# Ledger of designs, part 1: designed miniproteins, single chains, continued (5)

Every score and structure here is a prediction.

Each design is a single chain, and the fold is of that chain. pLDDT is the mean over its residues in the fold that is shown.

## One batch from the design tools (miniprotein)

Design m16001
Fold by ESMFold2-Fast:
Structure m16001 (fold): chain A 71 residues (1-71)
Amino acid sequence: SGAEEAVLRAARRAGVDPDARADAANAQKVATELEKRGDHSAAGAVLVVAEEQPELTVREAARAVADRLGL
């Protein structure tokens, strides 16, 4: 999905390992990169997913973001 790919690309650009936990610091780094590209919906969704499901990896959070956005 486009949203999943956008989140994983943002993580890569932010230097965040996709297999690391989507903790608050990693989620903020990814959201900042998404916002730089104008992807405000995915940026907001990443922060919500990280708060609601702190056990997820960045890769799993990317899928959850895609599911939340229907993309």
Scores: mean pLDDT 87

Design m16002
Fold by ESMFold2-Fast:
Order: C-alpha cells, then structure tokens, then sequence
Structure m16002 (fold): chain A 110 residues (1-110)
C-alpha cells in the first residue's frame, strides 16, 4: 500500500531526526566525543533527507556510534543499517541507535 509506505517513511524520518537532535545534545554535554556526535547528527539528517542514500548514510552514522558504545553494539547497529532495505527496517535501525545513544547519555548525566 502506497499510504503504508508513506507512513513508514514519515515514522523513519522522524526517528532519524530524533537521533540527530539527541546526538547534538550529547555533543554539547560531552566535549570528548563532540566531533563523533556532530557527525552522527549530520549523517542521520542526510539519511532522513535522501531516500536514495539512506543505507549508506546510516552505515556512516553507525560507525560514529563506535566512539560511545561497545564494539559489539556498534557491529549490531551497522548490521541493522546494512539491512535497512525498507522504511520499516530504517525505523528499526534508527530506534536501535536512539536507544544506544540514550544509554550513553544516562552515563554522561550521572
């Protein structure tokens, strides 16, 4: 259904924008990882704007997560990004990135 695809695209885009905004908040609170968080924000924003490059830009975003999460978690995010062939799977990848970033943010805030 075309309506279903538009709804999945919209949900995925909003979640990618959410990751981008949260990455910029972490960048302001954690100077040590500022550059990685700014790049995470950049690539998730690009993924939200250009459907033709969404997988490539999600893979780049996942690579910048390596600086703030375990190597094992980073590999799982990269695998999700590489499998993001539909907007539903893009939403799954963005949700996983958001969760990992929130977990890191909680450590920085404590």
Amino acid sequence: SEVREVNEYTAARLNLIGVSVNAMLVAKLDPEHRESMEKLSEYTTKAAKDPSKVQEELEKAAEYMRDVISPEEAERLLELARKAETWRKVLDAASAMSGALEKYYRRVKE
Scores: mean pLDDT 83

Design m16003
Fold by ESMFold2-Fast:
Parts: C-alpha cells; structure tokens; sequence
Structure m16003 (fold): chain A 89 residues (1-89)
C-alpha cells in the first residue's frame, strides 16, 4: 500500500522534473534534490515535509532526526529556488 503510493509519487515527481528541465532549466538542481528526497523518504516523512513547505499544518507527525534532515534539505531547495528567481530579475 504505502510502497505503491510512494511509487506513484515518484512517477509524478519524475514527470514534473521532465517538464521543469524543458521549461525551466535553471531549476534542474532543485528538481534533482527534490527527487532524491522523495526516493529516500517514507510516505509519512514526504507528507510532513511537503506540508511544511506549503505552509500547511501536518497534525501529529513526530519529529525525528530524519525528518529534521529532510526539512533542512527542503529549506535548501526553497533557498535555491528563491536565489534563481532573484537572478532572473
């Protein structure tokens, strides 16, 4: 069940990455980091990180060292995205 959901999420991310690579080549490094996060995370961790990035509350997910590491990587992704957007001016 969870593995099937995760597989579908990975497939969606890969499809979005292909579009990003074509339309926004400057976002390639950000897209690659996001795909790495998705592949190396559990479904629960992915939902927590995704909700945090979107500014949504994710109720009652226990914060672990791995989740903290994923949040740091997600913050780096947002930082890179902001820096790339700023450079486009």
Amino acid sequence: MDEEIKKKMIEQVEKELEKIRKEYPEYEPIAELWLEIVKNSTLEELRYVSNKLAGKEDPEVEESEKIEELLKKAEELLKLQRELAEKEE
Scores: mean pLDDT 63

Design m16004
Fold by ESMFold2-Fast:
Structure m16004 (fold): chain A 83 residues (1-83)
Amino acid sequence: MSEEERREVGRRTLAALLAHREALEEELAAFGAELEAAGLPELVGEALLAERLAELLERLGDLEGAAAARELAEILRAEAAAA
């Protein structure tokens, strides 16, 4: 994946998050706190947050946003494995 493709995936994920911000804020904040308490490496935590965002977006019916968030999670997981 190119840097430009990664940027585009991130941009689509952010757009979906902003479109559903109020519905997602509480659940993402709670999950983020759980990841912080678990002491996971930053990229691993970010990948898990992206996977959680995808699950929440799918429940809201935003299938395109969910797909972008899953793609971002895969990228972040690959970056964590390479670090």
Scores: mean pLDDT 81

Design m16005
Fold by ESMFold2-Fast:
Order: structure tokens, then sequence, then C-alpha cells
Structure m16005 (fold): chain A 83 residues (1-83)
């Protein structure tokens, strides 16, 4: 269960970071990308919490993909805010 706990902690950290970037962003396109990333992270949390032992590998793989995408969205938003 340590892997599930680590993924849940990471997903929550990314949501917090995306929410802070959302507050700082004035670009509707960036705001929309941030909102979508937050929704995907929330879905990953729900999947991990509800996953049976048989579903857990799938839920973890989905969480990893969503984490990767969220990190890309964060980096893009940070670059736009630095301009």
Amino acid sequence: MAEVERRLAELRRLIAELEELYKKSTDPKIQNELRRAIAELEMAIDLLKRATPEQRPFALAYADEVIRHAREVIEKAKKELEK
C-alpha cells in the first residue's frame, strides 16, 4: 500500500500547485488547461481510493500518466507567467 499512499500524496501536491498557478494566470487557455489537469488528478485520486487489488495496477498506471501530464501543464504555465 505504500505505492498507493505515495501516489495519493503526489496527486494532492500537484493539485495544490495547479490551483496556485490558476490563481496567478489571466490567460483563458492556460486556465482551461490547469482546470482540466486538476480534474484528471481528482479522477486519479478517486480511482486509487476505490481500486480493488485486481484494479490497483491499472489505477497506478493511470495516476502515473496523469502525474506526467500535470507536470507538463505546470511547466508550461510557469513559463507563461515568467514572461
Scores: mean pLDDT 85

Design m16006
Fold by ESMFold2-Fast:
Structure m16006 (fold): chain A 71 residues (1-71)
Amino acid sequence: VEVVEAAAFPGPVVGVLLAAPEGVVYAVEVDGRLVGAFVPTTPNPSEAALERARAAVEAAGLERLYLVPPA
């Protein structure tokens, strides 16, 4: 899974892949494809939180995860 930093969601949110105390991984539509977007509860999520976000995206069969800063 490729991890990309982003300032905001790259497209419309269509679902949730993982909801955890450390943040939410959303399913987002970009250019007719689904991608993951992780919004952590803190600006610097742990490596374990990032790995769980990657695993959720991979389990959903998606190839990309955007890191979106907390609102």
Scores: mean pLDDT 82

Design m16007
Fold by ESMFold2-Fast:
Structure m16007 (fold): chain A 74 residues (1-74)
Amino acid sequence: MLSKEELLALIDEALAKLPELDPQMQKAVRNNAALARALLEGKITEEELKEIIEKNKSDPEAILKEIEKRKKAL
């Protein structure tokens, strides 16, 4: 299993390749990277992440805003 540091490095590598992807794929990769990073940094729990996704599954931007709001509260 990958360590937290190795997972964060993989996220950074994925973000570095964003300019090679189409705009819709770039948005998906950025959203997934932000979610994974917030979970790995302990800024959000797995239970909280599941709640946010379930409430906002039709709006990925709303999920990111909720995560950012919770990060600022810490």
Scores: mean pLDDT 64

Design m16008
Fold by ESMFold2-Fast:
Structure m16008 (fold): chain A 82 residues (1-82)
Amino acid sequence: MEEGKKLIEEAEETLERLERIVGGFRETSLQGKLPPPQELIELAREFEKERGVSLRGPLAEENVERLRREAEEKRKKGLELL
């Protein structure tokens, strides 16, 4: 059961960080407050470094969708192991 809990925690952390970054960029764009706050840019850089993917380049949408899908699958697997 420890494996299931770890998978859920890792998946939830990934999804929370993705939503904070993507939602923050979307909110900034909708408010016309470009460029994004430096804190948001740093959060994106840290996540990109840890996961080895870009969240701000031409492949950003594809990378975000893939990471969300992988995290959701990981969460489901974790729940099944509990």
Scores: mean pLDDT 75

Design m16009
Fold by ESMFold2-Fast:
Formats: structure tokens, C-alpha cells, sequence
Structure m16009 (fold): chain A 80 residues (1-80)
């Protein structure tokens, strides 16, 4: 895998921690940036999961947001 994919995974894990701690604003900002980076790396499925997770977080659906972020991290790791 590329260093770019590893960097995305670390950013995703950090955003997941912010979401779990209730800092949804920081989590959403990281996820929106990570989605763009994922698309640049050809990881369209990962990008979609982060876009959906950010949408859930903005709507206050924290549990669905966390689930989407976890799935995105898992898919990204499978590309390493």
C-alpha cells in the first residue's frame, strides 16, 4: 500500500476518536477532507462512506456516523 493510504487511515482513526468524544465538528472537518483525498487515491467506496458519516454526524446521528467511519477505515485497510 501507499503512504497516502496509511496517512488517510490515521486521519480516519483520529476523526473517529473525536466523534466518540462528542467533538462532532472536528470529526466532520477531518472526514470531509479525507473524503476528497480518498477520491484522489481512487478509493471511491471509502470516500462515499466518509461523506455519509459526515452527513449523519451533522444531523446528530452519532451512532450511524461512527459505524460509517469504522467501515471506511476497514475498507481502507483492505487496500494496503
Amino acid sequence: GSSGVKHLIKAFEKALEYAKNGDLEKAVRIMEGAAQAARTLGLDEVAKLFEEGARYARNGDVDKAIEAFKKAIEVAKSKL
Scores: mean pLDDT 77

Design m16010
Fold by ESMFold2-Fast:
Structure m16010 (fold): chain A 139 residues (1-139)
Amino acid sequence: DPLVEARENDPRYEPRLQAMSLALQGKFEEAEEYLEKYLGKEVWTEEDIEELKERIKKNPEDWRAWYELGLAYYKFEKYEEAIEYFEKAIELMEKEGKESLRPLLAEAYVLLGLGYYKLGKPEKAKEYLEKAKELDPSL
């Protein structure tokens, strides 16, 4: 599968899988260390955020723009806003209904769970991690 091979060759692939696996085990602090490597690959600038917000204004159904905005706000430690952006990205990805989006949808649910954990809501975190596991049992 060309999409699987492309993901395996991404330097973010292993840190992402490790973060997701640790989060699903309830090892949130250990998951954070791998998530930092995934989120820290590039610096999010104010101009990047403005571009993403402009993309959303032109096309509110651009789930990629919502997802990237969620990643940026998570990196900024603005977890409440990150959660809102991830929830919108998830809604749009589910509406699109493409099987090829299933692994990314699972990753979005793990990030949503980690965001709720950061807000001191571990029960909500567990709910979203279970949804991620249902979407991708290999996590």
Scores: mean pLDDT 77

Design m16011
Fold by ESMFold2-Fast:
Structure m16011 (fold): chain A 55 residues (1-55)
Amino acid sequence: SEKEEKLETKLKGLDTLVETSLKNLEEYGTEEGIREGREKIEKEKPKKEAELKAE
């Protein structure tokens, strides 16, 4: 359905943001900062996906 197509586009955008954030952490973060940042992203990603699906 059209809603599924919109959801796919939004999820793709979320994936791009996550990838960019992880890349920035790897380039500029400390080892501990990278680990903590990855854990935060992994925790927040499912929440954001749930918000998008709630449309």
Scores: mean pLDDT 76

Design m16012
Fold by ESMFold2-Fast:
Structure m16012 (fold): chain A 72 residues (1-72)
Amino acid sequence: MPPSEEEIEIAKEVIKKAAAEGRKRVTSGDVKRALEERGIKASEKRASEALKKAVLELSQTDPEVVKKLSPN
């Protein structure tokens, strides 16, 4: 099932925080943990889909943030 807008926004925050902290990688596990902290129970697959959508949207709005992540 597609991720919700809220799940995508949470994934964007995870990516932005990782980039600000100098981390070179964000995983679906990082997104899933952030979702659980917000009371959202999501599968690994849903977290992965939210991460993919967040990266795509951030590449259009905040390309500098995406550039700080290692190519995986």
Scores: mean pLDDT 77

Design m16013
Fold by ESMFold2-Fast:
Parts: structure tokens; C-alpha cells; sequence
Structure m16013 (fold): chain A 67 residues (1-67)
């Protein structure tokens, strides 16, 4: 098996998005689905502003999958 640079970046971004989901749930035990989705979208906007479009896409995809 091999990972291209783009595939590697995508996989890392997806793993990081899942890590952020875990952090959100761990830090706010009463977080609703709507609050989790909103927080993920805010993180995606921040990532995009910092030039990390791959992470932004992964975070938005995860938010969409939740709701």
C-alpha cells in the first residue's frame, strides 16, 4: 500500500477532525448535536482562514455526517 502526499494529508485531516470531535464531547458532556456541528463548523472556518483547506473540508464533512 502507498499514500500519495494528498491522500496522506486527507487521512491526517480526517483523523484530526475526529480528534476535535472527541475533544468537544469530552469538554462539554451536555453538548447537543447542534452545538457539536456548530463548533466543528467554527473550527473549519478557522482552519480555512489559516490556509488549511484540507482540514477545513474534513471538519465540514464530519459536521455534515453528524447532522
Amino acid sequence: MKLSEEEFEREVAEALALLWLGVIKATDPNATKEQIVEELRKRADSAEAQGNTVLAEALRKLADEIE
Scores: mean pLDDT 78

Design m16014
Fold by ESMFold2-Fast:
Structure m16014 (fold): chain A 87 residues (1-87)
Amino acid sequence: MEEARKRAERINELIDQAAKEGKGVLVIAFGASTTPEQARASLPAAKKIIELAVKMGDEIIIETFPGATPEAVRAAEELKKYVEELK
């Protein structure tokens, strides 16, 4: 519970900082309610949204919360790697 709050607070801090810098923000988050099938099925759409965010100079935040499945964690890691490959 405390860890989930800390991650949410960190995301909010990054959103506030990006807003102060005049940047848009894209947040992609997976939690305990995200099934392995949903995590995998979301990847193509998430990657397209990430491509647009990178082109716009947006702050991109990809996170998992406690209780996320190993598949959701892997999906988040794949998206993080994709962000780095586009920069």
Scores: mean pLDDT 79

Design m16015
Fold by ESMFold2-Fast:
Structure m16015 (fold): chain A 118 residues (1-118)
Amino acid sequence: SERERIEAEAPPLTEEQLQWARDVARFLTEGPDITYGDETDSVEEFRKEDPEELAEFVEATILGEDVESKFPELVKKFPALVKWIQEKIRPQVAKLSEGDQRRLALAIGEEVKKLLEK
C-alpha cells in the first residue's frame, strides 16, 4: 500500500513533529469553530463526518492535493477549514522534505481519526 511504502522510505518524525500533529488534530476536532473570510465551519459538524474519509480529506488538503476534485462534498461543507489548512498548516509542512510532508500529514490524519472515533 502507499501508506506502507511511505513509512518504509523516510526517517521517523521527530517528537516535536508528532506533538504538533496531535495539537493540530485537537484544534480541528475540539477547538473553536474555524472562521476564514466570511465563511465559518462548525467543529460540531466536522465531528459528525466519517472519521476515515475526514482523515483522508485533511491529509490531502495538507499535502496541497486537488481536494475540490477528490472530496467535492467536504470542500463545499467545510470551505473555511480548507482555507485555514492551506494558509496556516500547509506552509509549515511545505518547508519539510517530501517524505516528511507525507508522514506528517498522515500523522495528523490518523490523530484526527482517533479523536473522532471516541
Scores: mean pLDDT 80

Design m16016
Fold by ESMFold2-Fast:
Structure m16016 (fold): chain A 104 residues (1-104)
Amino acid sequence: DDKAVKIVENMVKKMMEEIRELAEQGKLQKASLQAGILAGVLEIFWSVMGPFLSPEALKKVADIVERTIRELKELKEKYNITDKELDLAIATLEGILQEIKERQ
């Protein structure tokens, strides 16, 4: 559990760094698409690994998803991103977070 959560956290950190760099460069469509890819990867992880996560691992995954939602919303506001792909990514992550909370 701890190893799987650490791998996911490190992946999310790296992908969020890339999303921030793209947004800073004015590549808002690419940043939004990358956010969509990140949300999709987390959705696959939740679908495959979710049933096998301990209560402690579930809390850590919830924290990672909540942080990612917050960071994406902050980027949306800071750079005035209106791309539907970013809105869909945020909605996907909020759906995952709701499912995690319902299993607790």
Scores: mean pLDDT 88

Design m16017
Fold by ESMFold2-Fast:
Structure m16017 (fold): chain A 74 residues (1-74)
Amino acid sequence: SNPLINLLKEKYESLSPFAKDRLLQIATGDPTAIAYVKEHVSLSASLKEKLDNTASLTPDDAEELLQALIAHEK
């Protein structure tokens, strides 16, 4: 199972529309969303590399991505 989809299911009611949309787009391999996040969201180089294969993400990686998306909205 994809860790981003698991995170989206677990936290759905507490997530902003922006975070929901971005997590789903990245989880489904949307190249435009992945490129946007790599360019505009503050992520570690290691996490950026893993976004090309979201099945390689750990649950901790998925949580780090979510925290970065939330911080980007502020």
Scores: mean pLDDT 84

Design m16018
Fold by ESMFold2-Fast:
Structure m16018 (fold): chain A 84 residues (1-84)
Amino acid sequence: GTVKLTVQSLGPTIVRVTNLETGESVVGTSSEVGDWIDNTYHAEKVEAKDLWSGEVYTFDNGKELTGFVASRPGAVLEATVYQK
């Protein structure tokens, strides 16, 4: 299956992730939240669109996604998590 998330940079190491279907939200370090995505959704691939630039990125897992977002001040990405 797939899950739609919004991922937002709150600081150099801090991200917010929101499940767009349920409205559930998690805030934490990029590492913690990335691991949470991978363990919760069993991510095998993530495609994410930067909502500001329109650029599309592909990541191997949630941890790569959250690390990328945390490195980009003000970034907000809409992500599709492809589940195992």
Scores: mean pLDDT 87

Design m16019
Fold by ESMFold2-Fast:
Structure m16019 (fold): chain A 107 residues (1-107)
Amino acid sequence: MVEVELEPEEVEVEEGGEAELTARVTNSGAAGTVYVMAIAVSESGRLGGSGGSEPKRVAAGGTAELTVKVKVIGEKGEYLVDAVAFLIEDNGRVRAASGKPAKLVVK
């Protein structure tokens, strides 16, 4: 199984800026390479931003911390950052996990 947590729970950023979050990915399966993709969406479904991480190796039973960069393209307001971690195991299996969203406040 793969699990992902975003930190911090809330980030503030200016319009047209870039938000930086840390994704902590826990891998209870086989060793592989993990990357995280993220989108920021308002409650009404407006896209506020998108981005992701560079790929990183994670050991079997290990944890990896990845920097997730979200480029802000939306107007001022509140958005939820939904992140999905994709683990490509060395055996060729692909696993995906989403965690609790983080809050993005565009000022």
Scores: mean pLDDT 87

Design m16020
Fold by ESMFold2-Fast:
Structure m16020 (fold): chain A 75 residues (1-75)
Amino acid sequence: SELEKILEELEKAARENEKETEKQVEELKKQGETDIEEIVEKLNPVARAAALAGRLVRETGDTEAGARLMYELLK
């Protein structure tokens, strides 16, 4: 079903976003940053949501699924 495909893509997008966030945090730690929680909070959630939604649309061709993902991430 289409719902099952959407759930798989959402899980994939969430994992990719988590991986990217971890990489950014590690790079900042290498640069001597100590306030990791503050840095994570300052990461642009709109940009992250847009990147995930855009990736989903590119992979599936489903603009509606991308819009739903962005809406869910930005609630």
Scores: mean pLDDT 63

Design m16021
Fold by ESMFold2-Fast:
Structure m16021 (fold): chain A 72 residues (1-72)
Amino acid sequence: MRVIATTDGTILDVDLANRTITLTRGTGLLAIGLQIQHEQIGDNDRFTLPDDATILVATGDIIHRGDIIATA
């Protein structure tokens, strides 16, 4: 099970305690075999991942379409 980027974008914040990733507006993520939640925070998109997901990206990372963001 994995989360992949559907567009290019930038990782603005990774909060491991709250299981959230904040991305530049318009960055898309697709979850395969797991559930993620999506919300808008100001000018940015935030995604919440399940507790068992391993987040593979860090704050400041530039992501490209097809990059794996998390696995579970």
Scores: mean pLDDT 83

Design m16022
Fold by ESMFold2-Fast:
Structure m16022 (fold): chain A 72 residues (1-72)
Amino acid sequence: MDKDRQVLVDASLESQKKADEGMKKAEEYLKQGKPEEAKKAKEQGMQDAIDTSVKITGSDSGPTYVPEPAPL
């Protein structure tokens, strides 16, 4: 029961982490005045997130993921 849920949760968290990293990278490029690179970074992050989600949900092992703490 819980195993299925844990795999889905892990996949969701990993996916979100990848997407967030892509967004953060895009913001850095934006600050450097590189909107094209920013767009590519965001798109790459989103695609990596989707790929990671598919990989995790297709794997019964489930990778270990530690969520980031809330900002202070």
Scores: mean pLDDT 68

Design m16023
Fold by ESMFold2-Fast:
Structure m16023 (fold): chain A 78 residues (1-78)
Amino acid sequence: LTPASPLAVTATKVLGLLQRKGSLTPEEIAKELGVSLATVQRALDLLEKAGLVERFVGPDGKTVYRLSADPSKAKDLP
């Protein structure tokens, strides 16, 4: 299997956290996981490109992320 990079480890933790919490801002994810905001943003970008998370703007104008609800985007991933 492909060796786990720090980014891949963070992405896995982000997925688990979003599954538990529903939706969070990158700042909330960084606080919960104890990692830098920049690392969280890179992991979220990777997950969004892979179709595993969705990005939207909350009522406070902050960007929030959640697990993708579209099964067409998430299936058959390597």
Scores: mean pLDDT 74

Design m16024
Fold by ESMFold2-Fast:
Structure m16024 (fold): chain A 96 residues (1-96)
Amino acid sequence: SRREALVALVREIEAERRALSDELERLGLPEEEKEKLGLELEAKAAIRLGEALGLTEEGKKAAEALLSGATEENVEKAEELFREPLLRAQEILAAA
């Protein structure tokens, strides 16, 4: 079902976030490089969640905002564009 697929996707994204965090700590990368890699992961997550929720354009716009640079404005714009889809995904995960 769509719900089961979405639960699996959210768990996969959470696992990818943990794996990236652990790897970045092991590599001892500068903070700026860690931030860049984190934004790239979040941009990919936004696209995947947007596709799964039927909000493909919102996901793409959020990814573009994140990849345009780690300014407070771009991050806030991405969060606002993807806030409702993410909350819906979390509700589906919690209900599973």
Scores: mean pLDDT 72

Design m16025
Fold by ESMFold2-Fast:
Structure m16025 (fold): chain A 104 residues (1-104)
Amino acid sequence: NASEKAKEFLEQARKETDPVKRAEYILKAAKYAVESGDQELIDEVVEEIIRLAKEHGSDPEVAYKIIEALEVLRGKLTHQQALEIAEASKNPGVRIAALFAPLK
């Protein structure tokens, strides 16, 4: 089911050492977390986005995948989560996408 797939992709993201592949697993996790309606899974995806943004958010390919994940998460983030993601990255696209993520 969607919850199990979200958990699986979150686990893969946490094990992945390649930043682009990690971003890809996070994007997949985000899609399934939203589909599941499980806010706990969405919150775990947000935590992984923050970690990725801090470590590799300046990589354009990673930034692009983070922006895609934030589009998937639109309407699902708190104001505080959006601010944390925006502060984690120096990439202007990620920062803008994060600020709009709490909006539907």
Scores: mean pLDDT 86

Design m16026
Fold by ESMFold2-Fast:
Structure m16026 (fold): chain A 79 residues (1-79)
Amino acid sequence: MEELEKRFLELAQKVLDYLNKLGKTDEANKFKAEVRETLERIAALREQGKEDEARTVLESFLNDLEKKLKEYEAELQKQ
């Protein structure tokens, strides 16, 4: 879990940095809300002893972050 959590935070920060470079302030604010909501869901699952479900949620969000990174990297290359 610790390695996945570290990777999650690193990728989330990278996406946020890309959004800020693109001047997409509204999307950056929405993304921050999505990150917070995901972390809250993981915390709630852990409180219920559902560590495997919490891991699945984290892994799913990591896949989404990797997809977003590729999309924003492509946009930055056009500038």
Scores: mean pLDDT 80

Design m16027
Fold by ESMFold2-Fast:
Structure m16027 (fold): chain A 84 residues (1-84)
Amino acid sequence: SSHENLLRIIGLVLRSIGLVFDAEILEKQGKIDEAIKKYEEARRILEEALELARRNPLVSDEFIKRIEKQIEEVEKKIEELKKK
């Protein structure tokens, strides 16, 4: 249902935040390949959240835009790290 999917979307977004935090720690430690893997996992989870959010009438357009922005930020970080 839309309500059950809303909780799933929130859970996916929260998990992506944790993965980005882990990736930032790995980046600080110079573990660039491991950091990239965590950012790529965060991107995949955010893409799943976006797909679910787009289908859910309870999700605001502002929330959808925020997920899209987070995906863009993660993708830019992956490309930046690949240049190191």
Scores: mean pLDDT 88

Design m16028
Fold by ESMFold2-Fast:
Structure m16028 (fold): chain A 59 residues (1-59)
Amino acid sequence: GPYGEKGVEAALAGDIATAMMYGGEAIRAGDKEGARRVGEAFREVGDDLLGEMARIAAE
């Protein structure tokens, strides 16, 4: 649904507050798939950040 889509966009942009708001609205609307996608986007951004930190530490 639209809330899940907006939540994913916000999460990928690093806007945690907006992503959490839209993820919550997706849950309230019963859009469990949209909420799941927001969670996956948060994990993907976190994995990218951890990878970059590891690269810097290896230099």
Scores: mean pLDDT 75

Design m16029
Fold by ESMFold2-Fast:
Structure m16029 (fold): chain A 89 residues (1-89)
Amino acid sequence: MEELYEELKKEIENATDEQLKLFSIAVLAADRELTDEQIKKILEKAGIKVTDENIEKVREYSRKIRELVEKDPEATAELVKLMVEKYNK
């Protein structure tokens, strides 16, 4: 559990603007079942290149986020706080 939290925390702390957007899309995809077409439209609107690699990254991050939410909601809240702070500063 702590390993998953630290991995996601490191990704957020070192994220580029594009990677932070991918992570935000992954949070949305974790909460609901998104199709590849829906992910493509979101990537386009977010200004991210629509590639199979980026779609796969959204899917991968979504799975990790969902696992963390189910096993450790407190750690998930801390990641959300970190994302909000990074996005506003």
Scores: mean pLDDT 74

Design m16030
Fold by ESMFold2-Fast:
Structure m16030 (fold): chain A 64 residues (1-64)
Amino acid sequence: SRRDKALFKLFNIVQTLDQDTQDKIMAALENRDWDTLKSIIRESGLSEEQQKEMFENLETIKKE
């Protein structure tokens, strides 16, 4: 499904982050806390391109 593909892409980027950041992202995702999740992504040190990709995948997940 589109959601499963978006989750797969999201997890591939998340796996490149430190464990503390991964844990915070996973907790926010499970709680559907999109504002916290976006804040964590912005502060993660990811490139602008990687942040954009994560936000696009989150929008797909939110719509399902």
Scores: mean pLDDT 81

Design m16031
Fold by ESMFold2-Fast:
Structure m16031 (fold): chain A 81 residues (1-81)
Amino acid sequence: SELEEEIAKAEKAVEEALKELDEKRVEELVEEYKDLEGEEVVERLKPKMEEAYKNDKKLGKELLVAAVRLGIEIAKKLAAE
């Protein structure tokens, strides 16, 4: 399945990014935003990521990876249905 292949690529990209980041902090961010709808995730994370990339690039990458992980979970639910 093309969708399963794209999900696997995204998971691999997350694993590579986590090697340079604090994995526990990324997991805490995912837990904070996991119950939000996709539009709310964008509205809340986008300003924080933009500010973090100016002041703390590591935090900016952690926020981006958390957002990607949330998107992967949505994609997995869509693939399972």
Scores: mean pLDDT 76

Design m16032
Fold by ESMFold2-Fast:
Structure m16032 (fold): chain A 60 residues (1-60)
Amino acid sequence: MVEKAREILNKFAEEGKKLDDEYEKALKTGTPEQAEKVRIEAGKKRNELSKKAADELRKL
């Protein structure tokens, strides 16, 4: 069980880091409006990832 939980959490962390990297890139290279759009989309994707990780953890 612990190993499977770690895999789920690692996957969630990796996907979250990708979203953070995209937002930082938008902040450095884009306009404030572009960064805001990336932030909103990253928030939506993070919520979806969080729900999926929670569902997978509940099934352990």
Scores: mean pLDDT 80

Design m16033
Fold by ESMFold2-Fast:
Structure m16033 (fold): chain A 94 residues (1-94)
Amino acid sequence: MIVSDSREISSSLGNISSVRVEARLDMDRRILSIRAELIGNDGSTASASLEMEAELGENIARIRLSFAGEDYEVIVRYRISENGVEILDVRLLR
């Protein structure tokens, strides 16, 4: 069974207008995938994803992306429980 959670945050950092994050958990395989997408003020986008073994409890994922010649890091705080995955917080850093 695959369960998911998603979050979108607004940003004023650099040329980024918003950050979208989706966490997808395959409960049978215990595989977590996290995808981060940066959306620019001009409508351009950049995305990256991580895949990892699912660990119970509260965890942090760090996803590095380049956008318009600048490097960014999306920090995703999430929780995995027997009930699925929940995104607790999303931050964008440069």
Scores: mean pLDDT 86

Design m16034
Fold by ESMFold2-Fast:
Structure m16034 (fold): chain A 55 residues (1-55)
Amino acid sequence: SRAEDLARARAAYRRVRAHFGDRASPEQLAELAAALAGVSLETAREAVRIVDGEA
């Protein structure tokens, strides 16, 4: 489901941001999160917006 995909993408994004956030662009982090979570790039971009919006 979309909710499950978003949950996986958010977890993946937090992980890749922790390791590469200072060395990679937001788009590169979204691409890495999509690959790790097994979701679409669009879903990963949504996860980036949600996580970064949470502060």
Scores: mean pLDDT 82

Design m16035
Fold by ESMFold2-Fast:
Structure m16035 (fold): chain A 62 residues (1-62)
Amino acid sequence: AELEREARRYEIDAKSSKGAADYYRKQGNKELADLFEKNYKESEDKATRLRQEIEARRAAAA
């Protein structure tokens, strides 16, 4: 379903942003590290909310 594709996109975005944040932190680029860490947290929150919605819809359909 569409929600599952959106959740997966945010999960991938979160993982990529976390990797980028770790990379830039090691390079000493704190501005980019902070930016990617913020993006990671926002994407993770969105993925979690979408997963909760998917679970609620499955429970209602069962």
Scores: mean pLDDT 83

